# Designs tried in a protein design run: designed miniproteins, single chains. Part 28

Each design is a single chain, and the fold is of that chain. pLDDT is the mean over its residues in the fold that is shown.

## One batch from the design tools (miniprotein)

Design m951
Fold by ESMFold2-Fast:
Structure m951 (fold): chain A 93 residues (1-93)
Amino acid sequence: SEEEIKELLKRAIKLLEEAIEALEKGDRLEAEIHLGMAQIQLGVAKLLITKEEVSEELKEALKLLEEAILALEEGDLEKARELIKKAKELLEK
């Protein structure tokens, strides 16, 4: 359903906003939890999406979130924040 996909994307965007706020406070664990929840929402959306164009943007957003988690593990909070912002921008299109 298009409405189900839209709701999943809205939830993912909110979780990414909360992850950015957590990083601004220096809370890596809270950011990682919110990123993990966003990945679950986007993973479900990907299974429901039949349009190839939207699927490619979603794949790119998921890659950016995977890179953001790796940056957090390396202690690079600024890089993680930039990657999360890029993923959010792709989802808002």
Scores: mean pLDDT 83

Design m952
Fold by ESMFold2-Fast:
Structure m952 (fold): chain A 65 residues (1-65)
Amino acid sequence: SMEQKKLAEELIKELEERGVIESAEFEGNKVKLTLKRSSEADELAAAVQAAIMREAGLEVEIHYV
């Protein structure tokens, strides 16, 4: 739904402002995330996937820069 997408967008924006996520692209029921390569990002990748799935019911694809 649009509401769930907005919640996911807000979560992603906060993580971008923290410097964890470089970019995000929404494609139907999927979100493509580009993360900065770091130990923090590696630890957060699973948590971010779980949070987005929980909040928006979207599949998450992760790429690193």
Scores: mean pLDDT 73

Design m953
Fold by ESMFold2-Fast:
Structure m953 (fold): chain A 100 residues (1-100)
Amino acid sequence: DIEEKLKKIEELAKKIVELYKQLQEDPTEELRKELEKLIEEMEKLIEELLKEGLSEEDLRRLLKILLDMYKSLNPDISDEEQEKAIENALKAWEKAKAEE
């Protein structure tokens, strides 16, 4: 279930990147609406995953998918900055769980 949702989020992330590139070349309302639909579908899957509870490994995979997508849209972001963002997010998550 978690593995299947992570794979679906990764596929949606790739489609979002492709549609965004198409939108830059041909800024139509139709492409914008398709992009919005994909983002909404991705948000729903992420919410479902968070409700199910994620291991550190699965959370790291989710964050990597999202940051890979963001980096594809903003290529000036370094690999080191992306990795630090993942580690900081995981650290904050573990601290929040420990302080419940």
Scores: mean pLDDT 74

Design m954
Fold by ESMFold2-Fast:
Structure m954 (fold): chain A 66 residues (1-66)
Amino acid sequence: MAETIREVARLAGMEDGADELAEKYLKGELSPSVLVAFTIAAVGKLIEEPDNPELRAALDRLLAQL
């Protein structure tokens, strides 16, 4: 999960704060609403660039763990 958050953020160009989100997840401090907001933002990036198969695969892994 934490590594999937980092991978999605890197592929979506949302690297700022990705390490903080992953660290908060590992500590059990990440709010579900923040994780949902992050996921929605990453899906928005995929909608803008739909032929990004690596981002799609990383998002599929993230969604499977939610």
Scores: mean pLDDT 77

Design m955
Fold by ESMFold2-Fast:
Structure m955 (fold): chain A 72 residues (1-72)
Amino acid sequence: SMAEGRAKAQQFLDDLAAAVQYLLDHPDPELRARFIAQLRGQLELASRLPEVQPFLPEIRAAVEAAIAQLEA
């Protein structure tokens, strides 16, 4: 349902923001590299899920911003 998709998207965005903040506060190059790889994989999988499609632009933008911030 749209409500389920919205809830999952919001949970993902909240978890992403928390994880990024943690990695910025606790520099770990190996953990950071693994997290970036996981985000790229999750975004690819999400792009194929019908329930995520309405929220995909926001999720993609947030993931791309997170990766850019972690690679800076």
Scores: mean pLDDT 85

Design m956
Fold by ESMFold2-Fast:
Structure m956 (fold): chain A 94 residues (1-94)
Amino acid sequence: MPISQQQGDEFFAIFSQNARAAMSDSLSPAQMAALFRDIQDTINQSIANSDTFDQTRAAITQTAIAWAQRQNMSNDDISRLRQAIRDAYQQVAA
């Protein structure tokens, strides 16, 4: 099934909460806002493309990791980011 706007909104709400909890000590407010914008844009693009929720999760993961690498984030921070994405996906997909 294509991802719905509701699933995208629910995912982003959970992801943003998890990311703030896990990464507020590692990322500035400006960096956090930039990450959230890239994730939101990726979700919106997946909805426009009629991607599945699993395809959307894969696209979000790729976007987030590419962003994190540009920020020179540590492997530990990248792992926390991957976990925040995975947890949000599992909660909404259940």
Scores: mean pLDDT 87

Design m957
Fold by ESMFold2-Fast:
Structure m957 (fold): chain A 63 residues (1-63)
Amino acid sequence: MIEEKIEEAKKEIDESVEKAIQTLLDRYRGERLPEALQMANDAREGGKRLAEIKASEIKKEGE
């Protein structure tokens, strides 16, 4: 159950971020490009890390 929720959350984050990245990259081809990539990457990493932490917390609770 926990593993399934993590997988789904990560997938959702990846798909959402990838869609946003493509839109941003199309608009920010110049000096804004690195900033757009940074923001998207931070969101992706943050989301995945949150999912991992949440899983660890639930696991620690013995559930």
Scores: mean pLDDT 71

Design m958
Fold by ESMFold2-Fast:
Structure m958 (fold): chain A 71 residues (1-71)
Amino acid sequence: PPMVRLAQSAQEHIDKAIQSLKNGDNQSALEHAKKAAEDLRRAGDDETADRVYKIITDAVKNGTVPKRSDL
């Protein structure tokens, strides 16, 4: 189903964003955050999309790595 594919895609992008943050690759982290948020919005979950994007963008600004469980 499309919703399952969007959820899986969002999860993969979140994992890649965290890995990029761990590697100090802020540009890749932001790109994956955008893709995760887009997949979540397409799935109809705007609140989670906004939360995920904010957590990752704040992590980039602060030089931190968020816990996966917070996403």
Scores: mean pLDDT 85

Design m959
Fold by ESMFold2-Fast:
Structure m959 (fold): chain A 86 residues (1-86)
Amino acid sequence: MHFTMEDLLEEAERRGREIEASFSEISEEVVEEAKKLLEKYKDLLDTLTVAELFQAIADFLLANPDAPRGVKVLLDAILREYNKRK
């Protein structure tokens, strides 16, 4: 299946909101969810540079400045884990 960057960002927003609502301690859950998203979207991410992923996340945050902490922390974890794999 061919996923888009928008699909990844939308799922990350949904999961980040869910993690923040469900868990008082979100750091471990955020890292685990980031790893799951990286695996699910591997084929898309393998076509991208770190700079392209960073720009997509930056554009998302500019469009969604009031995004909850769970969403921002999950996006940071995704970028950090992705950078380790490149």
Scores: mean pLDDT 77

Design m960
Fold by ESMFold2-Fast:
Formats: structure tokens, sequence, C-alpha cells
Structure m960 (fold): chain A 94 residues (1-94)
């Protein structure tokens, strides 16, 4: 639901504020942007298929960026998982 997405958003923003590694910060920033976009789409009653497409594009963008920047696998896994959690919560809200 929306409350779950807002909670994940706050958690990821807290991670961003605490992180000093610029590579990890770049990945987290992309995820924050993606979460904000998905929340906006759910609030505007966008179709599930459109939400999934947009979510997948942000997942691809963050993955490509983190691979290019040689982000540690543990950080990459955490960041991708946060985006997947938001996608699941958004789909369950449609």
Amino acid sequence: GMSTMQRIRRQVRDDYRRTTDPRVRRGLRIVIDGIDRVIQMVQSNSPESTIMDVSNRYSQRVMDTMIRDNVPLSDMTYIIRRMNDVRTSAVLST
C-alpha cells in the first residue's frame, strides 16, 4: 500500500544521508527518483503495466550505473531489493 511505499522511501533517503561512498549515493539517488515516480503514478491511478514498465526502467538504470561504477555486490543487492519492494507494494495498491 501507499504507507508501505512511503516508509521504504524514508528508509532509502535515510540510507542516502548516511552513505559517504559517492558510487552508492548515485545508485540510491536513482532509486529515490524511481520510488518518487512510482508513488506519483500510483496516486494518479496509472495502469499496473505502466507502473511496471517505469519501475523496470529505473531498475535497469540503477543496475547499469552501479555496474559501471563497480559498486560492491552487497550494496547493489540491497539497492535493487529496495526498488523491487516498492514495485511489489505499488502493484498490490492497484
Scores: mean pLDDT 84

Design m961
Fold by ESMFold2-Fast:
Structure m961 (fold): chain A 75 residues (1-75)
Amino acid sequence: SNEHVLAQMKLQAIALANATEIDVLIRQGVPAEEIRKLLERTEEEIRELAKRHNIEVSDVTRKTLEDARKRIEEY
């Protein structure tokens, strides 16, 4: 439904904003462990919102979070 599409778009926006913030923190030299904790909090927020809207996190959103985690691991 359109409401589920809008909910998925919100989850994607949160994941993308988090990925952008992670890039900024990496450029600022913030320790990887602190950046990882930020990602873990965002992943939990996305899971709770998905549960509230009774939707599964989209593959696009999961990939955005996975790519962010890899970026931290390679930092």
Scores: mean pLDDT 89

Design m962
Fold by ESMFold2-Fast:
Structure m962 (fold): chain A 85 residues (1-85)
Amino acid sequence: TQSLTGTVTDTAGNPVAGAKVSATSLETGETRTATTDAAGAYTLEGLEAGRYGVQALGKDAAGTTLGARAEAEAGGTVDLTLKPA
């Protein structure tokens, strides 16, 4: 099994706690989810080898929904910057 790790930040470079991170296998369609900690860090474990579509969803202090997406190979690191929708 493989893992995906990384950090979630806002456009000012501040860590975003409580953001939902999802990784969906491009081969199988299976999804794994994690929530970021106080440092904006996340870990997605138990992944099969292959490519994943990674999405992060959070909110700013005003309650505005922020999102980010990327593609990654399992076993890698994905840092995500949340942007207004």
Scores: mean pLDDT 81

Design m963
Fold by ESMFold2-Fast:
Structure m963 (fold): chain A 79 residues (1-79)
Amino acid sequence: SKELAQEAIEKAIDYYEQGLEALRNGDLETARRYFERAVEVLLEAAKELEKQGDTELAKRLRAIADGLRAAGEANLAAA
């Protein structure tokens, strides 16, 4: 559902922001874990959407997850 996707995106953004806060505090290990959680919540939502037959929305969530993974890796490398 659109609601499931929206909730997953909001949760992923929250985890990602917590990762950025950890980076500001010099905690690379905690930052990496939060960035990984941000990606994982989107992938879990994509699996649920696929089970419901919403393949298009699932594909969009996977694309967002790939983008967040790349952004997280770039932020960790720059830290």
Scores: mean pLDDT 88

Design m964
Fold by ESMFold2-Fast:
Structure m964 (fold): chain A 94 residues (1-94)
Amino acid sequence: KIEEEFKKKAVELGKELEKDPEAWFDRLYASRVARLQAEIDAAKAEYEKTGFLKPEYERLQAELDRLQADRPTLRKNVEKAYEQLKKIIEEEEK
């Protein structure tokens, strides 16, 4: 059950945040970085083979760079990071 799976993940992540906010944030941040890296790699491979997706590849690289530069600010805003994680979970469910 997708709905049940999603709720279970949200509860587990909420408990993790209450127990260790820093470890929870590091997990969220690492997950987002890994997702962007995978998208960059895919877009780069497509661009090299077909000539398509060059603007997407460059946009994703800029997005990753900004995400890494903003890490200290994001850590200070744990609630914002939690909302971002919720969106990632929602997107993965689809």
Scores: mean pLDDT 69

Design m965
Fold by ESMFold2-Fast:
Structure m965 (fold): chain A 95 residues (1-95)
Amino acid sequence: SVEQAYNFAKNFRHLQTGWLRMNKDYLSDPFIQQLVLQQFQRLSDYIISQIPEIKEEVEKELQKIKDALDSGDSDLAYDETYNALDNMVELVKKA
């Protein structure tokens, strides 16, 4: 359900924003990038499974994360990943 997806996304955001803040300087590390991408892929897959109507919008936010991580700029990676996460939660809330 949309409400279950929203609660899941909110909880994910709470945990992930704390983790990102603590590990911001490591977002240029390929191993850390892989872990971040795996977690956001799982979030995206779950949201899409519950609300298939927002698939394109969620995939665009996931692509922003991939592009930012691939930039090698840890500040950009942090800002874009945080922003994309906020946007994903908002997309689910409005669904």
Scores: mean pLDDT 86

Design m966
Fold by ESMFold2-Fast:
Structure m966 (fold): chain A 85 residues (1-85)
Amino acid sequence: SLEEKIEISRKALEGDEEAIEKLVEEVRKYLSDEDNQVKILNKNPNASDVEKVKEILEELGYLEGLSEEEKEELAKKVLEALESD
């Protein structure tokens, strides 16, 4: 639900490792679909990796109710975890 997604994103912003890993899994699942990969590349071909992760999280509904600063911070945390594994 939207409420569950908001809760996960808030916990991830607070540094909850389980919440961050959940978002990493969702981003990986999104990118496992070739159509989704093409969509992200076509939407902003010059996007940084942080901007791409932010866009994926937005489309999945994980950025709802966040400030622009919180959206950026969440995308950076998720990207760091993606690159570490």
Scores: mean pLDDT 81

Design m967
Fold by ESMFold2-Fast:
Structure m967 (fold): chain A 60 residues (1-60)
Amino acid sequence: MDPEKLQKDVDISLMRMLIGVFKASGDEKGAKEGDKALEDVKEGKITVEEAVKRVLEAVS
């Protein structure tokens, strides 16, 4: 079993939850940056850790 694939699947799920929280809270900036970061993660361009950092920086 590929640990990178498992980690990516878990990370994508965590990103979806984070984006959902921002949408529920009315944080449009966080939701928008989250959607963009999720696309980059799915394409393997950035890590989920970097994606989460980008989203948190956008809402700060």
Scores: mean pLDDT 76

Design m968
Fold by ESMFold2-Fast:
Structure m968 (fold): chain A 70 residues (1-70)
Amino acid sequence: MSELEGLLLTVPGVDAARARRIAAGLRRLGLDSPEALYEAAQAGAVPLLTQVPGVGPELARRIVETALAL
């Protein structure tokens, strides 16, 4: 399991299968680490995160909040 998948598992409503799927989508966007996700979150990348299959606006906001809490 990657560090990124571990971070996603701490997001409410995200199980292991969903974390793996979201992590794969984030890697396709060039976001393959918690640090990359943190930088994207600080830059206001909520619209970018909704491009990931299975990530709607509410989940994108929760992912941003989780990343910024690092």
Scores: mean pLDDT 79

Design m969
Fold by ESMFold2-Fast:
Structure m969 (fold): chain A 87 residues (1-87)
Amino acid sequence: MTVKEALENLLNTLKSLLPEKTYRSIRTSFNIIFEQGDFGLYFFLQSLIKRRDEMLTILLDEVPEEKRLAVETAIDSLLNAYQEHRR
């Protein structure tokens, strides 16, 4: 799985599971990162690896418990794709 494929899977998962307000905030943050190009994206992913638990806490606060595993799986797929890209 490429970083782009994993990121699209994460964004699609968040869009289906999160309230529109929460998703919009996350999408806006991602758009700002994307405007910086690959540099901004990889800087964000490095930060996400170090702060995975903080990111999960924020995202899962708005997600029903029964759907939390889907969000965790999407985040783990994104982080795994990024780690594979670095090797």
Scores: mean pLDDT 72

Design m970
Fold by ESMFold2-Fast:
Structure m970 (fold): chain A 66 residues (1-66)
Amino acid sequence: EVEEVEVAAIAVNTKEIKDGKAEEKGKWKITFTDADGREVKVTELTVTATEEDGKIKNTTKLTVER
């Protein structure tokens, strides 16, 4: 089973933002336990930084495999 979830508030350490957007992607080996005690693995993580009204907003998307 594969799920895509959004998590806000993961900061991107980006020094350069062009056209108000920066994106960081990677393959991550992060495991966590869900509410049912089941271990899930993060297979893909994308963090996007955008600029709104002079402030940087971060959005994270995770793909998890169960």
Scores: mean pLDDT 49

Design m971
Fold by ESMFold2-Fast:
Structure m971 (fold): chain A 98 residues (1-98)
Amino acid sequence: EERERVIELLEKVRDALSKAADASTNLDEQILLSIGIISVAVTLNAVRKGRATPEEVAEVLEFLRKEIKEKSKVNTPEIQKLIDTLEEAAEEARRLAA
């Protein structure tokens, strides 16, 4: 149950990252978002193999939110939705870790 919930959060974040990447017209931003997609995919695989805790997942999501917020040059609706999705997912992962 807890593992499946964490997987759902990571899949939601991956979907938001893909939508932001598809909407982006800036190469540097597309590269950053693609790195985010890879990071989430690696984390998702670790969760599925029982090698990542909800706390570790929260830390990854918090890090990605900070990087995207600081390095994104264009504040599109897709980027704002991604930041919101990352924040919500990180908070939920923290709650599951408690």
Scores: mean pLDDT 84

Design m972
Fold by ESMFold2-Fast:
Structure m972 (fold): chain A 74 residues (1-74)
Amino acid sequence: MAPEEYKVSFTDEQLQEIVEEAREIAESGDESKKAARLTGLKILKIAIQNGAVVDEDKDKALKALDEAIKILDS
């Protein structure tokens, strides 16, 4: 469980960038880059689920990460 002092915030622009970057990697066809980014995004999602993000940003951050993960896992 993450301590309260580790809570961060995300702007809509930062979350959009994560999704767009995932699309670019998927379109590149580089399977090693896809695997590395997919692993990193899954780790970040676990951190957010355990309280690494402020409450008002949690839902939008999880939505953006789920979208990026889905793109890379296609």
Scores: mean pLDDT 76

Design m973
Fold by ESMFold2-Fast:
Structure m973 (fold): chain A 65 residues (1-65)
Amino acid sequence: MLSKEGLEKIAETAKKVAEGDAATKAGTAAAVYGSQGRLDLAAAMVEREAGEGAKAITETLRENV
């Protein structure tokens, strides 16, 4: 069973990993949409998801620090 400290640490690590993985997922999704011929949607999706995710995490860190 996970202790409270372990759970808190996992939650914090998940936040940091999500920032990196979000960019990877956005890139992969854009590649798939591009292959389907939706180049406009692919470009817009990458710009939106990357900006939205990064901003949310940055704001949270700024408030905590």
Scores: mean pLDDT 55

Design m974
Fold by ESMFold2-Fast:
Structure m974 (fold): chain A 113 residues (1-113)
Amino acid sequence: SVEEIKKIFNETFEKMKELFEKILQALDAGDRDRAIELVEEMKKVAEETFKKIRELYPQFKKEIDEALKKVNELFDEIIEAIRAGAPRETVAELFEKAFEIMKELYEKILKES
């Protein structure tokens, strides 16, 4: 149902927002290892959410799988950027791209039920 998908994405976006804030705090503190650990936790949250959506909306399997692939590639780029000591702004930009992919998928599923 539309209510179920809204609940799933709302809970996921809330968790991701909290993790994103913690990642930025870790980067500001110079704790790259903690930042990477939190990115890996966020990647796990995304994978579990996409798995659940695939089961509920099998008609969108192709779009869901493509979005998950792109999101995972961006999370891997984020981890590499953090390891390389990239500035906060660079890391935040990569997260913005990942979140935009997830939002576009959410809107597509909502529109097409």
Scores: mean pLDDT 87

Design m975
Fold by ESMFold2-Fast:
Structure m975 (fold): chain A 89 residues (1-89)
Amino acid sequence: MAKVAVAVPPEVKVGEDATIGALNTGAEPMDLKVYVDGKLVGEKKDLAPGETLIVTFTPEKPGTYTVTAVGRNEKGEATASAELKVLPD
């Protein structure tokens, strides 16, 4: 069964790099994509079980952003989401 987890910092400031981790928690390799508010910010094909895709996102304005990781393989699709708070600098 496809399974994915996503980790984001609790908060960052405008212009600071947010390091996003998307982890294959399943038993088989998967293609993994990371989105911020529906915009693709990173992807990796054939991510092995237990491996993490690291994506850097630099926000241009303050607010609350939704980070979504989508993993796909022959076993199906899995999605995980987290919120990233961006503070004014």
Scores: mean pLDDT 83

Design m976
Fold by ESMFold2-Fast:
Structure m976 (fold): chain A 88 residues (1-88)
Amino acid sequence: MREHLELAIEYLEQALQALQNGDMDRARALLDQAIAALRAGLDPSNPLHVRALQLAEQARAALDNNQPLQAQKNLQEAIALLKELLAQ
């Protein structure tokens, strides 16, 4: 559980950096890895975990719709929620 959350945070932070550098393909690949990690460690009883997964999926959709600023906001929110969850 904790290891999947830590992996997801790492991939999301790398995806955010890729977005900031304009590397959209790398951002998509890293975001897909983050989503996979979140799904593998999913606790459906934890609303922060469910919300973080939803935000990561919305960020992925935003990239497909050429909305990088929306993807960035969703990534930042997902990272914040996962860090809060990990601190518990």
Scores: mean pLDDT 85

Design m977
Fold by ESMFold2-Fast:
Structure m977 (fold): chain A 89 residues (1-89)
Amino acid sequence: MEEEERKKIEEEIKKMEEELKKFVEEHGPEDEALNAKKLAEAIVEAAKMLGMKASVEVPSETSVSTRIEYLDENGEKQVIESSFTARKP
């Protein structure tokens, strides 16, 4: 794989994590768990399109987590996890 492709994948994962964080901050405590789940599902789909293994977990009715796995330039498994918890369902 080209170094440019690996770098692009890594940057895209970090970008998606930041976008999810900003989404939660922007929308506040009003149903952000449901909105975060929807956004997390979109991020997981985007990661799959980039050839990465990705999943969404819902550890509680007010929480959502995303997990994206890829192989870095050293062939090591890397994992990016983001989790959000809404205080108000």
Scores: mean pLDDT 62

Design m978
Fold by ESMFold2-Fast:
Structure m978 (fold): chain A 55 residues (1-55)
Amino acid sequence: SRAWDLLNQARTYLRQGNYQQARQYVQQAISLAPDDPQVREEADEILAQIQQAQS
């Protein structure tokens, strides 16, 4: 799905240290699949990792 493609790209940006792009892709994925609990769970994990990395 497009939402999962966006989450995969967000993880790539996170790995590169591009936290702004990672957040944008996560937000797009949530907007595309708001009722998908698996998308939300993955999105929340990526956002938590971004927060930890920006301490």
Scores: mean pLDDT 86

Design m979
Fold by ESMFold2-Fast:
Formats: structure tokens, C-alpha cells, sequence
Structure m979 (fold): chain A 55 residues (1-55)
């Protein structure tokens, strides 16, 4: 793998994940959606996705 591009990708993804996590957390607190922590293979960043609760 190319280390240079890999570092750039991680930095960019980190910013994205941070924003997505905030949105997911907000939805989770509103008790509208379920929070699913998705672990990344690279970067050790937890991604949260808002998943509608199957009722």
C-alpha cells in the first residue's frame, strides 16, 4: 500500500467520521434511531450510523 496516500485518506476520513458520529449521536439521543458503532480497520475510529429501529 502507498503510505503517503493512506495517511491523507485517514485524515480526510477522520473529519468525515467526526461529523457523521455527531449526527448519529444526536439521532440516538432523540430515541429515533439505533446507534450502531462501526469499527474501522485502519485509524481505530468508531463510526456511528443511525439505523432506524425495526419495530
Amino acid sequence: MEEEERKKKLEENRKRVSQINQDALDAYKNDDYALRPVRRKEGEILEYERVKKPK
Scores: mean pLDDT 61

Design m980
Fold by ESMFold2-Fast:
Structure m980 (fold): chain A 82 residues (1-82)
Amino acid sequence: MLTEEQKKKIIELAEKYKEALKTGDLSNPEVQEFVRELIELVGAENTLLLLPTIIKLAKEDKLEELEEEIEKVLKSKKPVEL
């Protein structure tokens, strides 16, 4: 399970890159930098689990819901099921 500090840093990182994340374009250098920083923070496995949810919430301008969604996604541990 991620710590409260790690969850806060994920939210801050998503807010920092929000405009780039709204594009959903993984070829965008800012999106690539976000993915790199997220991997450094929580590792590749957790990044793959969280990335679709973070992009969706950024597009919907609902990053305030990200804290609850992090817990839900990581508890499920189902990276192949949406």
Scores: mean pLDDT 77

Design m981
Fold by ESMFold2-Fast:
Structure m981 (fold): chain A 74 residues (1-74)
Amino acid sequence: SDEEVEKIIEGAKKMISQLLDSNSSKSDEQKKAIVDAFLKYLKEEMEKAGFPKEEIEKVIKELREFADKLIAEQ
C-alpha cells in the first residue's frame, strides 16, 4: 500500500542519514558507494517481500535523490 511505501521511505531516509553521519570523514565517492550498497540491499529485501517493481523503483529513486542532496550539502 502507499502507506507502507511511505513508511519504508521514511525509515530508509533515517538510515541513510545515519550512514552518512557515521561515514562523514569519507570521500563523497565512498559515501555514494555506501548508499548504493544500502539501496541494493533494500531493493532485494523489497523484492523478497513481494513489493511491485514500480513501487521499488519509486522508493529507490526518491532515496537516491535524498542521499545525493545530503552528500552535496556536507
Scores: mean pLDDT 85

Design m982
Fold by ESMFold2-Fast:
Structure m982 (fold): chain A 100 residues (1-100)
Amino acid sequence: MSEEERILQALKEKIDEMLKKVREGKITPEEAFAEFKKIVDTLLEHLPRLTPEQAKEAIELFKKAADELIRYFSEVNPELAEELRKYYDKALEEFQKALE
């Protein structure tokens, strides 16, 4: 497995662990948002080193995680859901720029 494949796998595992903790009530919405920001930072750091196919896969995983997290926050903390949505939109713009 390449270094890039290991990075993608580690990202998948981090996303899955975060969502599992959210689903199990083990972390607060604020803690989940902090973990989400770390995922964005990790993606921005590694995205220029990924193949176009790996970058697309990583971004799609991120989008699915963001969608689930926004739905969860909308039910428990609507104000934080709006902040997460804004952060998500900005993150997608930064990912697009990193791929140019």
Scores: mean pLDDT 82

Design m983
Fold by ESMFold2-Fast:
Structure m983 (fold): chain A 78 residues (1-78)
Amino acid sequence: SPADMSDEELLAAAERLAQPSTSMDDLFAFLEELAASPKVLSLELRRKFATWLYETLTKPSTLKQRTVAAAGTFHGLA
């Protein structure tokens, strides 16, 4: 579970999920599970996740469901 990972493991997982071959659904599922967790994230780690979400949202795709999922994740991480 992402909630059980160390900050270093979370950064490594997010970098792997940021790859072009990674499914958008897998990325958002990871971030939503982390955002719903009581795990306290550092401000630096939250900023890195926000950057990856921004880059992911700017990729050409169906924006409607991306916007809904991303809004929930940003709220939980902010």
Scores: mean pLDDT 61

Design m984
Fold by ESMFold2-Fast:
Structure m984 (fold): chain A 75 residues (1-75)
Amino acid sequence: GAPRPSAPLTPEQAAQVLEDIAKGETDPETAKWFREAAERVRQGRPLDELAAEAKAQGKDYVASVLTLLARLHRL
């Protein structure tokens, strides 16, 4: 079968997940955060700084998702 969600993600797979989340978001502000995260992951950059910025701006949902993906992505 296809790889399970619990398996470690490659940078491309993590970026695709973030783009899919952004595509599903109707809130443009939330979508922007996930698109920026996808671009950073594709460039091999860590998500910890962006997650911290999201949390500082009260975007707890975005921060939680980015933190989880950083763990699964092994950043």
Scores: mean pLDDT 76

Design m985
Fold by ESMFold2-Fast:
Order: sequence, then structure tokens, then C-alpha cells
Structure m985 (fold): chain A 85 residues (1-85)
Amino acid sequence: SAVEQQIQKTMEEIQKLAIELADKIANKEPKSEQMKILDKIEAKIKQLEALAKQIPDPEKQQQVLAGIERARAEIEKLKAYIEAS
């Protein structure tokens, strides 16, 4: 479906941003630059959640939403880590 294609595309965009963020952290880029990428990731996760809620199959929807909730928890930990440095 169009929704499933948008979910896949959004997940690929999140993965690319996550790699970019990891590179910026490893290279000790300014905290402000790291936070800019993190903000973009958070925005894409919100978009992914909105798309996931459009999945017609309740079981698949719940699995995707559970994955998003875990991803959000990891992002909050990473955000706290970056903000503390």
C-alpha cells in the first residue's frame, strides 16, 4: 500500500540520519550540530507514528507502534547524553 511504502521510505530516512548523527558524535562535532540531526530524527519518528496509525491490520499496527516507542526511549537517552556533554 501507499502507507507501507511511505513507512519504508521514512524508516530509510531515519537510518540515514542516525548514521550521520553517529558520525558527528564520533568526530566530536559541535553539540549544536548533533542536536540539529537529533531534532530531524525526532520529527521523522513523529511522522512514522502518524503513518503507523494508518495501518489497517491491528496486529501489524501495534507491532510498529511498539517499535516506535522503543526507538523514542533510545532517542531520549541519546538526547540526555548529548545535552550533558
Scores: mean pLDDT 86

